# Designed miniproteins, single chains: the designs that were tried, part 105

Each design is a single chain, and the fold is of that chain. pLDDT is the mean over its residues in the fold that is shown.

## One batch from the design tools (miniprotein)

Design m3886
Fold by ESMFold2-Fast:
Structure m3886 (fold): chain A 58 residues (1-58)
Amino acid sequence: PGPATSDDGEVQVPQPAVDGLQALVPAEPEEEIEKKDLEEQKELEKEAKEKGIKAAPD
């Protein structure tokens, strides 16, 4: 074989529906969920702070 790079790399797997039915997979790692949860929580809190609202739970 020789240098064969003519039709390689121009193949992109279409992912239009990244967040769709496949999002409901019953096999999520606990670490991933925890990390995402914290991230989302932090984001919400950050947004609240950005607005100038200091609403913190007791």
Scores: mean pLDDT 58

Design m3887
Fold by ESMFold2-Fast:
Structure m3887 (fold): chain A 64 residues (1-64)
Amino acid sequence: MTDEEVEIAGKLAAEALKKVKEGVPIEEVLEEVRKKLLEAGMSEENVEKFVETLRIKLEAEKEE
Protein backbone atom coordinates (compact mmCIF):
# COMPACT_ATOMS: atom_id res chain seq x y z
CA MET A 1 0.00 0.00 0.00
CA THR A 2 1.08 3.61 -0.59
CA ASP A 3 1.47 6.02 2.36
CA GLU A 4 -1.79 7.72 1.33
CA GLU A 5 -3.62 4.36 1.26
CA VAL A 6 -2.24 3.52 4.74
CA GLU A 7 -3.48 6.88 6.11
CA ILE A 8 -6.97 6.43 4.62
CA ALA A 9 -7.15 2.80 5.84
CA GLY A 10 -6.13 3.90 9.36
CA LYS A 11 -8.86 6.56 9.49
CA LEU A 12 -11.48 4.09 8.23
CA ALA A 13 -10.35 1.48 10.80
CA ALA A 14 -10.79 4.02 13.63
CA GLU A 15 -14.27 4.98 12.35
CA ALA A 16 -15.19 1.27 12.01
CA LEU A 17 -14.19 0.56 15.63
CA LYS A 18 -16.29 3.52 16.82
CA LYS A 19 -19.35 2.35 14.82
CA VAL A 20 -19.09 -1.24 16.10
CA LYS A 21 -18.86 0.07 19.69
CA GLU A 22 -22.02 2.13 18.98
CA GLY A 23 -23.87 -1.07 17.96
CA VAL A 24 -23.57 -1.05 14.15
CA PRO A 25 -23.25 -4.63 12.78
CA ILE A 26 -19.71 -5.64 11.79
CA GLU A 27 -20.81 -6.75 8.28
CA GLU A 28 -22.45 -3.35 7.61
CA VAL A 29 -19.33 -1.48 8.78
CA LEU A 30 -17.03 -3.70 6.67
CA GLU A 31 -19.20 -3.12 3.56
CA GLU A 32 -18.93 0.68 4.05
CA VAL A 33 -15.12 0.42 4.54
CA ARG A 34 -14.79 -1.70 1.37
CA LYS A 35 -16.80 0.87 -0.62
CA LYS A 36 -14.73 3.83 0.66
CA LEU A 37 -11.39 2.10 -0.01
CA LEU A 38 -12.47 1.24 -3.58
CA GLU A 39 -13.59 4.87 -4.09
CA ALA A 40 -10.13 5.98 -2.85
CA GLY A 41 -8.53 3.92 -5.67
CA MET A 42 -7.25 0.93 -3.69
CA SER A 43 -7.12 -2.36 -5.63
CA GLU A 44 -9.81 -5.00 -4.92
CA GLU A 45 -7.10 -7.44 -3.71
CA ASN A 46 -5.69 -4.91 -1.19
CA VAL A 47 -9.22 -3.93 -0.08
CA GLU A 48 -10.15 -7.59 0.62
CA LYS A 49 -6.90 -8.15 2.59
CA PHE A 50 -7.56 -5.02 4.66
CA VAL A 51 -11.26 -5.86 5.22
CA GLU A 52 -10.38 -9.41 6.37
CA THR A 53 -7.77 -8.04 8.84
CA LEU A 54 -10.24 -5.40 10.07
CA ARG A 55 -12.99 -8.04 10.46
CA ILE A 56 -10.79 -10.08 12.84
CA LYS A 57 -10.00 -6.95 14.87
CA LEU A 58 -13.65 -5.80 15.04
CA GLU A 59 -14.86 -9.29 16.06
CA ALA A 60 -12.30 -9.32 18.90
CA GLU A 61 -13.49 -5.88 20.11
CA LYS A 62 -17.18 -6.89 19.83
CA GLU A 63 -16.66 -10.05 21.96
CA GLU A 64 -15.07 -7.99 24.79
Scores: mean pLDDT 77

Design m3888
Fold by ESMFold2-Fast:
Structure m3888 (fold): chain A 69 residues (1-69)
Amino acid sequence: SEADEHFAKAAEIAREAGLPVSESAEALVQAGKGLLAAGQPEEAKGAYRLALGLDPDNEEAKAQLEKLA
């Protein structure tokens, strides 16, 4: 999806800048919450999946994906 492409690019830039993976995952979780508030649950799911791809131990992303399934 378009949101997945945007978040994947943001994660790539963060890694190139030397930011910790867990901080990049937190940014994606916050983006997903914003997308839910905007009424875009499919885009939010993409953001949460990307967060788990970066940090599989991210409990917030896991909880949000389970709720949105």
Scores: mean pLDDT 71

Design m3889
Fold by ESMFold2-Fast:
Structure m3889 (fold): chain A 92 residues (1-92)
Amino acid sequence: DPLEQRLLEGLEKMANLPTLVSFTPETIAEWQKLVAAKPAAQAKVDEFEAKYNGDVSKMTPEELKEYAKARKQLRDAELAETLLKNYELLNK
């Protein structure tokens, strides 16, 4: 997953070279956009978990795709939120 890989690489750069890492305004905007999508992704995950109690074997193939997409969007948003928090700490 190219997006998840970029987010993880960002976290690794901050952890290993925090005083030397810089990011473009476009990269920061991508993280902000991902975080803005977090409430919708969380609501979708919560909906599926409430319906199936996390049991993916009860889901149709279509529901599995939607659940996987929502979980990925939530995970990407959480990674982006961590990146933004770390970025603010490094620049203050």
Scores: mean pLDDT 80

Design m3890
Fold by ESMFold2-Fast:
Structure m3890 (fold): chain A 107 residues (1-107)
Amino acid sequence: GSAEVSGGGTVKEGDTATIRAKVSGMQVSAVYLALTGAGGGGHAVFNGKPAPGSDPRVTGEFDPERGEGTLTLKGLKPEDSGYAGAVGVNAEGEAIPQTSVAPVTVE
């Protein structure tokens, strides 16, 4: 099983980035997605909801039947540049660290 992260790469300042995670090979009850930005302390979504302390520009979605989650960040700034990752959690609350890390660069 693995968590595949997409939506990274080079994005334009002022645009919207959508980071997607798909968990395969396990039944997922929750997905945690994070983008660690150089100046922002990070942006995170748990089960489609922004984590406490997240920037108000952050939104998300979660589809438990497909094992898919998204983190959307609007109005991108250069300080949002960083790395995106995801972790899946099963029905027992066990986190399986099957993350890939995708770079995000804002120009």
Scores: mean pLDDT 75

Design m3891
Fold by ESMFold2-Fast:
Parts: structure tokens; sequence; C-alpha cells
Structure m3891 (fold): chain A 65 residues (1-65)
């Protein structure tokens, strides 16, 4: 579902931020995550992009910025 895709994106973004001290290659990571979510959840490109953007917003909220 779209909601599961958002949660998955949030977790992947948080994992990356915790491990790397920030997203060094943000564009490549974003594109890879969109494609992974599109394939994994059977979503359209627009839905996958929405899920990643929503996940990013939730990850930023979790980190307090």
Amino acid sequence: SLEEAVRYAREKILERMRAGGGVVDGAAFYDELVEEIRKRFGLSEDEARYAVNRGLAEAMRELGG
C-alpha cells in the first residue's frame, strides 16, 4: 500500500542518515529509493515519489529538524 511505502521510505532514509552523518549523494539515493519502492509496492512513479517525499518529511520530523 502507499502507506506501507511511506513507512518503508522513512525507515530507509533514517537508516541512511544515522549511518552516514547525512545524505552525501542525495540525488542518487532518492532515485534509487523511488525505483525500489515503485517495484517493491507496485506503485506508479508519481506514487513512489510521493512516498519518498512523505517519508523524508517524517524522517526530518523524527530527527527534530
Scores: mean pLDDT 79

Design m3892
Fold by ESMFold2-Fast:
Structure m3892 (fold): chain A 70 residues (1-70)
Amino acid sequence: AKLDEVRAALEKRKEQLKIMMESGASDEVILNTLKVAALREAARLGLTPEQAIKVAEEVFNELKEEFKKK
C-alpha cells in the first residue's frame, strides 16, 4: 500500500531522529520533522495530507517509546 511507503521512509529516519533527541531537540522539532517528511512522500505518492500526518504521529509515538526504554 502507498501508506506503507510513507511509513518505510519515516522508519529509515528513526536513527537520525534519535540522535537529534539525544542532542536536545524538542518533541515539537522531532514531530514537525516527521510531518514534513511524511507530507513530502504523500504528495509524491498522491496521498492525502491527513493520512500522512497520522502516519507521522504513529511513528513519533513509537520513536518516543523506543527512546524512553533505554
Scores: mean pLDDT 80

Design m3893
Fold by ESMFold2-Fast:
Structure m3893 (fold): chain A 59 residues (1-59)
Amino acid sequence: SSLEDAEGALKGAKAATTRAQALAAIAESRYVLENAETEEAKKLAEEGIRIAEEKLAQA
């Protein structure tokens, strides 16, 4: 479901420790955002993008 996909993407973003992982997490979270059917899934996807971008800046 879109919520499960959003939770998975957010988990990936939080786990990212390398530049490649952070870039992959940004792409995954953006894809989830585009396909999100609910406001809840959209908010989780947006949080995933934000966390992944922070991880990218630290990498």
Scores: mean pLDDT 84

Design m3894
Fold by ESMFold2-Fast:
Structure m3894 (fold): chain A 67 residues (1-67)
Amino acid sequence: MNGAEAAAEAAARAARAGDGVAAGLHSTGPQYMGGDPEAAERAGRAAAEGDAEAASKHAWLTAQSGL
């Protein structure tokens, strides 16, 4: 949970900084461009187990999915 929250917060902060692309990606989430919401949840759980790389990739993938 905490890793997924940190990943989501990073995307939200980029959007607030005036990055319109990040705002769109953050809003759309993993369901676009073949995103898998269950895979995103699994990455969040792995991050909570101490996998910081999964947390970073979760944030990046959710940002990329919203094209």
Scores: mean pLDDT 51

Design m3895
Fold by ESMFold2-Fast:
Structure m3895 (fold): chain A 62 residues (1-62)
Amino acid sequence: MSEEGLEKLRKLILEKKLTMDSVISGEEAVKLLEESGASEEVIKKVKEKEEITVGELISLVL
């Protein structure tokens, strides 16, 4: 993911009042990734998860 995409992801997380420890659904995580311009490979990995933490999501896109 580009640095610009990462910055957009961080902004979306802050706007939704989420923290690194927040647990979100795989569906919500996919929406955040799609809005941030994440790669299709990363999105596919997240689609397979029922739940993910925001911190784990950020780690997957680095």
Scores: mean pLDDT 79

Design m3896
Fold by ESMFold2-Fast:
Structure m3896 (fold): chain A 77 residues (1-77)
Amino acid sequence: MPAEWQRIAEEIERRAAAVREALRAAGASEEEIEAAVSAAIERARAELFPADATGGASPAAGGGAGGGGDARLRAKA
């Protein structure tokens, strides 16, 4: 397995665990937790999917454009 995918998998798992814990602490139902975790995994996957495309380095990666993925650039805005 490539190291990049391992890091991505770890990040997805971290996010899923955090969502699960937060909702559990808030008293959400198991169904709600499952739905939210699935949605969080899907979102993380969509965010990390472009990482596989090395050809299009983010403009925020050095250079002159200081952009941390605002809604205008990242969310198909």
Scores: mean pLDDT 65

Design m3897
Fold by ESMFold2-Fast:
Structure m3897 (fold): chain A 79 residues (1-79)
Amino acid sequence: MKEVLERLVAEAERTLAGARPRTPAEEAAVAALQAAVAAARAVLAAGGSEEELEEARRALLEASTDLGVAQLEEGVARL
């Protein structure tokens, strides 16, 4: 699990590096993903339990999905 979470954190960080939020919803989603990445990194640094690693993985996946939805909604609305 730890190695999987490390790869997901790296992927999320790449997503964040390319993020250009244009709406309050996108900004909130980016902030949520940043928080999920920070929480996952804290669990990894502390040597958390398998349960904590799984919870961090789920939170990270949810935040990534939410950002994707917010970006899709912005694309449909088209500035």
Scores: mean pLDDT 77

Design m3898
Fold by ESMFold2-Fast:
Structure m3898 (fold): chain A 60 residues (1-60)
Amino acid sequence: SEIELLRQIGEAARLLRDTDLSVAEVARRVGWRSAAAFSRTFRRLVGMSPAEWRRRIRAR
C-alpha cells in the first residue's frame, strides 16, 4: 500500500540520518530486494537520491 511505502521511506530516511549503513543495507533493512529500485522510489518521493539526502541532512 502507499501508506506502507511512505512508512518504509520514512524509516529509510531515519536510518540514513542516524546510521552509517550503506544505501544497499538501508534498502535491505526496510524490505527492498533491489537497491536501485529503492533509490529510484526514494528519489521520486523525497525529491533527491538517498546519498544526496544523507549529504544534505549532515551538511552544516
Scores: mean pLDDT 86

Design m3899
Fold by ESMFold2-Fast:
Structure m3899 (fold): chain A 79 residues (1-79)
Amino acid sequence: MVEEAKKAIEAGDVDKAVRIANRLLQEGKYEEAKEIAEKVLEIDPNNPKAWGILSDAYEKLGETEKAKEYREKAKKLIQ
């Protein structure tokens, strides 16, 4: 899944990469979900869904302050 998400990012298919990251998050693969969300944000820094996944992954990993910052970033982009 991580490799498939990286290929999607290389192809510019950010929606597919975001869907894979969300699936990784649902499977409890928080570190992998974080990695893919970060890579999406390198090419699409204004993607609110990727910021949301990154926030959720950090929250699950116990990084509460970073989760809060990224959640606020996602919220601001939805406006």
Scores: mean pLDDT 82

Design m3900
Fold by ESMFold2-Fast:
Structure m3900 (fold): chain A 102 residues (1-102)
Amino acid sequence: APLSPEEQELLRELTRLLEKAVAEKDTAMLQVVALIGGAFLRARRRGLLTPETARRLTEVVREAYENDWSADELAARVREIIEAELPELVPEFDAALAAMRA
């Protein structure tokens, strides 16, 4: 299925943050961007991703880029959104975060 405008905007902001993390050699941020991308794809495949959730994720990713957030700050804020709006994805998100820290 084609991406919605909200999904396209989220992917643009994720790509922008990914490019910044690559330029800065921020491996932790690269891993968090991959986690957010994975959660996005799983939510979309399960039909759980609403335009509102996509918009909130876009805002958080954009804020992380503009304010030089750490990977941990971004992961924590994204987890809050997932817990509130996509609670079924929390165990998979938490497992992936734990794997990054190992």
Scores: mean pLDDT 86

Design m3901
Fold by ESMFold2-Fast:
Structure m3901 (fold): chain A 75 residues (1-75)
Amino acid sequence: KVKYEADITKIVMLVEEARRKLKGKPDDEIMNAALEAIRKELPEYYDLAVEAYKESKNITDFVNKFIELLKKKYE
């Protein structure tokens, strides 16, 4: 659905916004900021985002795993 595709774009934007605001900080701090933004803006995806975070080693891995989990659940 159009909403799901728009929400993926919004998630990527929230992660990039966290990277911009926390430039030079460790990946863990940036990922935690992205999780808080997702919890506030897109709470329906928060549990999947936490699952992706637990399985990820860095920001790129986190985004890739989160998108994979979203596709598995909604496609």
Scores: mean pLDDT 80

Design m3902
Fold by ESMFold2-Fast:
Structure m3902 (fold): chain A 58 residues (1-58)
Amino acid sequence: MKLEVVFDYTAKKPTELSLKKGDIVELLKVVNDDKVLVKSLKTGKTGLVPISFLKPVA
């Protein structure tokens, strides 16, 4: 499932991924209510990001 980043996000922990607004990511796993594991399609890197920073791509 592809998701679009709605706001720039800066990683706060080594397990998190920094993303820019408009980036497209692949959803890999829902980790908890706040965080999802995603893969950046630009860099191929994986990491945790807050779900509130992402929206589904139509």
Scores: mean pLDDT 82

Design m3903
Fold by ESMFold2-Fast:
Structure m3903 (fold): chain A 77 residues (1-77)
Amino acid sequence: VEEYLEEAKRLAEEAGDEELAELLEKAMRHYQEGDYEGALESLEKAFKRAMQLPDEEVRERLLELISKAAKEVKKEM
């Protein structure tokens, strides 16, 4: 989970989307605190924002990473 979120945050920062990076950081914080519901809520918001990115390759990679992170969080619920 953390590895996917770290890579996603780095990509969001490189793309200049600070709000997306903040959502990913919030998701990681919730996950580390054991708040899996809060982590999933932040990941859902991050996913919706990532869908609006103009660069197709960056968008597809971010959506993949966020989806993988959400899937792993759901396994721990």
Scores: mean pLDDT 83

Design m3904
Fold by ESMFold2-Fast:
Structure m3904 (fold): chain A 92 residues (1-92)
Amino acid sequence: MSKEELEAEVELGVAQIQLAVAKMVAEKAYEKGDVEELKESLEVVEKTAERLRRLLEENPDLSEEIKEELRRLLEEAERKAEEIRKKIKELE
């Protein structure tokens, strides 16, 4: 395994955990009507998406398998961000 591939796999794991935590926080915040906590969870998701996008752009030589996993997780992050934005609008 190359150093670049190992770093990408570590970031995939970190991103998955961050997205899962942000989802739980957003769901609880929405139930409470806590717009500020929803905005904080959105910021986490958006920053995670930015990191995944940067990894793809800066590491073109990563294996296609790792690139596919990064793209899938990026799409998931973008979808979660849209869901949180809708929840914020519903409460405002």
Scores: mean pLDDT 84

Design m3905
Fold by ESMFold2-Fast:
Structure m3905 (fold): chain A 73 residues (1-73)
Amino acid sequence: MLTADDIADGVKVAIRSGASAEGVARAVEELARLAGLEEHAKEIAKTVKDLIEAGASADDVAKAAKKLAEDAL
């Protein structure tokens, strides 16, 4: 089962690999679903996309995704 740390790591890897904001958001939505957070997956994905579009660092985006996944429990 995926953890909040796995979601955060996935976000960081995708951003560092040059994925688009939409591509990272799509990957995060799928990871959140696999972690059992299906009902919150779209909110997490939207927040990730918004932060990337605002120019946030990969580390900051990953921290936000982890926090949302932990809070979604």
Scores: mean pLDDT 81

Design m3906
Fold by ESMFold2-Fast:
Structure m3906 (fold): chain A 67 residues (1-67)
Amino acid sequence: MEKVKKLLIQGIKNAFSKEDAEKAIKVLEEELKKGESLAEALQKALESIGVKVPKEVVEAIVEELKE
């Protein structure tokens, strides 16, 4: 889990502006603390910065980053 989370955080930092990345990372961490799945947390993080991604695509990204 922590390895995949670090890869997602790094990907967000590489893909977005510093301001958008910080906002998305904050939402990702908050959703994970609520017990949301990594895919649901990532989807909500992306939505917080105006990025709309289908759940199936978000799930595929998370799955690709595992192992």
Scores: mean pLDDT 79

Design m3907
Fold by ESMFold2-Fast:
Structure m3907 (fold): chain A 68 residues (1-68)
Amino acid sequence: MKEREESKKKLEEIEEKVKKLYKEKKYSEAKEVLEKAGYKLSEEQIEDWVENYEERQKLLEKLKKVKA
């Protein structure tokens, strides 16, 4: 299926944009980014999604960096 890897890349790009907006405290813009990307999420789903994925992304980034 064409969506398998493309969906993963698209989700990663959206996650990065949302994280940047959250760091800048632009929560409304983060919601708009998700909606324009085709994600119809409620406010609570957005919060939960961002926090869960942020922890996972931290682990992935740490794994990349701790390659001593």
Scores: mean pLDDT 64

Design m3908
Fold by ESMFold2-Fast:
Structure m3908 (fold): chain A 97 residues (1-97)
Amino acid sequence: VEALLAAAREALAAGDLDAAEAHALAAADAVFAQPRPSAADLEAVAELFAELADAYEAAGDKEKARRMTLRAVALRIAAVGERIDAEHPEAQARTTA
């Protein structure tokens, strides 16, 4: 997933928002293809979508900015869920015991 994040960051720095969005979507797909996505990977992709939202807003594309913001929020919610699971492994052990 790091290669896709790096490619998206490079496209964003170059002002190629369409390429940055395509790489960000591919990174999200790669994270969700994992049997258990890590909170760190979910947060990294969420941060990328938040930056992409800011870039679209600066470019005057408010509709794409809004869509990127919603994607970032959804990924952050997923990351919080994974973090809670990591902090409370005994809750699962108690249920299966």
Scores: mean pLDDT 75

Design m3910
Fold by ESMFold2-Fast:
Formats: C-alpha cells, structure tokens, sequence
Structure m3910 (fold): chain A 77 residues (1-77)
C-alpha cells in the first residue's frame, strides 16, 4: 500500500540518520539515499493528489534525501 511505502521511506531515512551519527562510509549512505528517493518517487506516482498528507510526507523525504546526497557527493571529491 502507499502507506506502507511511506513508512518504508521513513524507516530508510531513520537508517540514514543513524549511519550519519555513526560515521558510516559516505558511499553506503548515498546508496541508501538512492533507495529512499526511488521509494518516494513510487509514492508520488501512486498518490496522484488523492492523499495530500502522504504526498507531503513523501515529498519532504525526497527533498531532504536529494539535498543530503548532493552534500555527501561533494565530500567524496
């Protein structure tokens, strides 16, 4: 369900935050962010504006993941 996809995205973001706190390898964090962004994209396609709460929750996670990925990729240079 769309609700389960949003919960999975929230769990993935929690894992990203935990990895950042534990100074995990940046490349591993970036891979997890890519999975998060893929899940949030699926939510956007399935919601089609029918559930604004789920759309906002997924969109917020997608925006945060994209910004964080850009920042971490810059650190790898």
Amino acid sequence: SVEELVRRAEELFREVQEMLRNNAPLEEIIRLLDELMEVTQRVAELVEGKDPELEIRAGSLATMAAALKVALQRELK
Scores: mean pLDDT 84

Design m3911
Fold by ESMFold2-Fast:
Order: C-alpha cells, then structure tokens, then sequence
Structure m3911 (fold): chain A 65 residues (1-65)
C-alpha cells in the first residue's frame, strides 16, 4: 500500500544519508514524495512529517557539499 511504500523509502533515505550516500538518499525522498502526491489521502500526517524531516536533512547535506 502507499503508506507502507512511503515508509520504506523514508527508511531507505535515512539509511543512505547515515552512510553518506546523499544522491541515493535524495532518490528515495523523490520516490516517497511521488507516491505521496499520487496517494495523499492514503499517507498519514505523521509519515508526511517524517518525509519532510528527512527531505530537509538530505537537502542540507547536498547544499553543504
């Protein structure tokens, strides 16, 4: 389902970011955002907040490089 797919991509983005794989983390953020945009009513607010949080962390890491 959309909720579980977004959660998987958020976790993959966090794992990639922790490993220093910023480009891989961004790919997962983009995929999660696409799934959310296609299924906004099927993703919880808590999961959306987590996606925004990890997206901000990835953007900050990319801009610092």
Amino acid sequence: NAQAQVEKHIQAARDALAAGNIDEAWKHVVEAANIYNDNPDKVSQETRDALIEVARAVVAAREAA
Scores: mean pLDDT 85

Design m3912
Fold by ESMFold2-Fast:
Structure m3912 (fold): chain A 80 residues (1-80)
Amino acid sequence: AEELFKKGRQAAIAGNLDEAIKYYEEALKLEPSAEVYFALGSVYLTKGDYEKAIEYFEKALELDPENVSARAGLELAKKK
């Protein structure tokens, strides 16, 4: 799970957003985590898929209600 998350983050940094999504989705299949949900929300926000971004930020907040970054991402996505 951690290794897949790391690969997803590396792909996102390189601008390979679709590859990042694939790695993050594989990480979620092994272990759901607030960090992976937040990462998926951030990638979808960057792609302009605001509905998917909202969905994943909400899932991140379900696991970690105190995640300020996920809350900020939700507000940004909802402004669209």
Scores: mean pLDDT 82

Design m3913
Fold by ESMFold2-Fast:
Structure m3913 (fold): chain A 65 residues (1-65)
Amino acid sequence: SPVFNPEALVETLSELPLSLEQRKQIIGEELAHHPEAKEALLEAIAKSKLPEDVKKELTEFIKSL
């Protein structure tokens, strides 16, 4: 498998026309394989071009894991 890159994942999620639930599913699956990436994912989401409401929902979701 390719080396996990939290910034590349978040950039991909911000560019694709995905629902909030689809974004949560993808993030949850990646964190299940890379639990050490939690803080890096939170930082990448904060720096992303995602809408602020989506950032809040994804941040709360990740913190719940």
Scores: mean pLDDT 82

Design m3914
Fold by ESMFold2-Fast:
Structure m3914 (fold): chain A 72 residues (1-72)
Amino acid sequence: TEKKAKEGAEKLKEAALKLGAPEEVAQEASDVFYTEATKKGFVAGLQAAATKLLEAGFSPEEVSRIIAEARK
């Protein structure tokens, strides 16, 4: 549902910020998550957010931690 996608987007932004992401990067990852999650489902949203965070210079390990926190 859109509510679940919105909650996931908010959790993703908070998780990214806690791991030191700039606010702009955290917001972009959150926005990409919400857009893809509403179009193609929650897992597609997580994959799109992970790609955005990797492009922003986060390591695969850091991205894995952000994604794990966003799933809570």
Scores: mean pLDDT 82

Design m3915
Fold by ESMFold2-Fast:
Structure m3915 (fold): chain A 120 residues (1-120)
Amino acid sequence: ADPETLAALAEAVRRAAERLKQTKVIKGDSPESIGKKVAELLRQAALEEARKLGIPARVDASVGEIKEEGDTITIDVLIHVEALGEPPASVVARVRVTLKKIGDGEYEIVDVEILELHAG
């Protein structure tokens, strides 16, 4: 894969995570519904950031492990960003999102961390 394209895809993931930190409140009736919303927000952000970097890409994001401890929900999101075209280039990352319950069905994102990032 082209090193410059791989670096740009990795940067798109990093920028997507930073954009997710700017989301103040997420509403949902269950940890699973919150997880789906977080994954979709991260997917859309990564797609937009890749486009801003001039890379046509496809992005897939899935909910991994969800842990609920009192007022805190921790969600692992697996994100795959693939550049369209040749040579093929992709980045896979595991992003951990920590949310705190602030009301009934309302959660605030308090942290977003990239745990793993693999380029190939």
Scores: mean pLDDT 87

Design m3916
Fold by ESMFold2-Fast:
Structure m3916 (fold): chain A 64 residues (1-64)
Amino acid sequence: MSKELLITLYRTVLGSTKYLIERLEESLKKEKDEEKKKKQEQMIEENKKAAEEIEKKIKELEEE
């Protein structure tokens, strides 16, 4: 696999992850159930951590 293709794949996954975070944050603003809010907040935090790891990997690949 070329470096360019690998970076493109990571950027695609990152875009999808950021989109999911945005949708979860919008859903959280409209949610009235406290238990569902807590679960959505946990999912947002987990996906934000995943996005940070993907961004770090992209940066490492771009520096190679």
Scores: mean pLDDT 82

Design m3917
Fold by ESMFold2-Fast:
Parts: structure tokens; sequence; C-alpha cells
Structure m3917 (fold): chain A 59 residues (1-59)
């Protein structure tokens, strides 16, 4: 779960760096969905905030 959330976040960052904003948005949303299921609130918040940053930069 955490590894999957981080993997999607990593894909979102890579897509953003390549200017692929549609992919960055899709992967960031998936990271948020996966992070929302994490039992650790600190790790959950860290992933969600990082994904929100990507969404802001992609729009």
Amino acid sequence: SLEEARAELGRAVEALKQGNYDEAITEAKRAIELASKLPDPVLREQVIEAAKFILEKAK
C-alpha cells in the first residue's frame, strides 16, 4: 500500500517533469486514493500533500 502510493507519486513527478500534465494528474489522483487507505496518518498526509503539489503544478 505505502509502496504503491509512493510508486504512483513517483510516476506523477516523472510525468510532470516531462510536461505530461494529463498523466501527472491521473497518477497524483491515484496516489491520493492509495494514501487515503494508509493507517499511518503522518505518511498519509505526506503523500497527499505531495500529490496536491503535483496537481497544482499540472493545472
Scores: mean pLDDT 80

Design m3918
Fold by ESMFold2-Fast:
Structure m3918 (fold): chain A 56 residues (1-56)
Amino acid sequence: KIEELLKKIREEYEKNMDPKEAELQLDIVEGLVLMIESIVKRIGGDEEDAVEMFEK
C-alpha cells in the first residue's frame, strides 16, 4: 500500500512540477517512508499503534 501511495505522489509531481524538482521531492518522500518503517519495526510491528500515533 505504501508503494501505491509513492507511485501516485510520483505521478502528480511529474505532472505538476519540473522533472528535476520532482526527483528531489521524491527522494525526500522515500526517505520519510523508510524512517516510518523503521519506527514501526521498533514499536514491535504493531501497525495499528503506529498509525494511531501519527494520525493524532
Scores: mean pLDDT 68

Design m3919
Fold by ESMFold2-Fast:
Formats: sequence, structure tokens, C-alpha cells
Structure m3919 (fold): chain A 72 residues (1-72)
Amino acid sequence: KEIEEKLKELDELFKKLVEALRKKDGEEAKKLLEKMKELFKELEPYLSEEEREGLQKKIEAAEEAVKKYFDK
């Protein structure tokens, strides 16, 4: 239950991050990315390899998007 709730929270954080970047709110996007990375680190020991790879790809995509916002 707790792990399932955290997985849902991570997905919601990703959606909020995408919206923040769309609105050009890089500061909010960066905060959301940090929360996603912390939550993923907490969840990683409890995830299957497939789940871990899927979430890692989402986080990498989010990192790349945030990096492009600040490094452009």
C-alpha cells in the first residue's frame, strides 16, 4: 500500500514537472525533479527490474528537460 501510494505520487510529480516546464517555470520544475529523485531512491529497493527501468527513464527524461531549460 505505502509503496503503491509513493509510485502514484511519483507519477503525479512527473506530470506536474511537465506542466511547469510548459509554463516555463524552471524553478518549480527543478524542485519537482528533486522530489522525484528522492522518492525514486526510496522506492528503488522495492521495485522490479522492469519498474525500476521504466521509472529511471522517466527521471532521465525529466532531468534532460530541466537541463535544457537552464543550459539553453
Scores: mean pLDDT 79

Design m3920
Fold by ESMFold2-Fast:
Structure m3920 (fold): chain A 59 residues (1-59)
Amino acid sequence: SMEIERQKRRMREALERIRKAKTLEEKEPALLELNRSASGLQELGFSPEEIAEIVEELR
């Protein structure tokens, strides 16, 4: 669905920001976005285990 692809895109962008961040202060807003996209996927019926797999695939 379009909503799943939207949350995966947000998650991919957040992971990229985390990877490029040099300080904790830079990482914090990206971690918040990652958590928001994970919550979005949970609302769409994904389990924590499925979300963890998606995170690993997007790394």
Scores: mean pLDDT 85

Design m3921
Fold by ESMFold2-Fast:
Structure m3921 (fold): chain A 108 residues (1-108)
Amino acid sequence: ELIDKAIELLNEMLRLVDEALQSTDPAEVEKLVERILELASQAYQYFLGDPRVTPEEKERIKELFKKIAELLQKILDSTDPAERRALLQEVKKLIEEMLDIINRVKER
């Protein structure tokens, strides 16, 4: 159940990243990025709370969430639309990597 909640939040984050990539409004992108940061924090707590997640997987997930948070902060600090787009695409790849890890945990 905790893993399923984490998967739902990661899929929501992917939808918000795609919405941010399609937006031309800097204020809308900022609000979407702030929402993604909130969802990332919640998803991280669900990963840590599930007893099926091994210590090695917890460390890998922690590293991925740290990278996502750092990239999202860079997006908020950037005024360059091309840089923001590239950073959003990197965030998307990291979320997809986390989904691959958590789906493997769920299938055990």
Scores: mean pLDDT 85

Design m3922
Fold by ESMFold2-Fast:
Structure m3922 (fold): chain A 62 residues (1-62)
Amino acid sequence: SVREALLRAAEAAAAGDGAAVREALLAAGFPEAEAERIAAAVDTGDPAEVAEKLRHLAEVTE
């Protein structure tokens, strides 16, 4: 499900693994450009903040 893919992306983001975040977001149906942008934010920004945002998105997704 999209929610499970988002939770996988959140776990990957918490681990600082941008490549795994990208793959999980693509599996969730995110556009390639957006998945790459979010993955880059894990590598160059705050992985914990990205993980929290993805976790919250998963919580509101059916």
Scores: mean pLDDT 81

Design m3923
Fold by ESMFold2-Fast:
Structure m3923 (fold): chain A 86 residues (1-86)
Amino acid sequence: MEKEKLKERLKKLKEEIKRALELGIIEEELAKKLLEAIEEAEKKVDNVEEAKEISKKKLEEIAEEIEKREGIEEYVERAEKRKKEV
């Protein structure tokens, strides 16, 4: 169950980053770095148990970085609101 939960969380973060990149609310270079870190975490989770805690901490750091830099929730909400108005 732990590996499955981490993989689901990794998938959600990848989707959020890709969505932010598509909406143009995050820098392409930053998005690539974050996606690379997530992919690295996925590989570690598949290989060793001790990687679970490290991966979870990295995911939290990535989420905080996105929120601080781009305000991902705020910008995504604004973009979604515009889409609904059309």
Scores: mean pLDDT 63

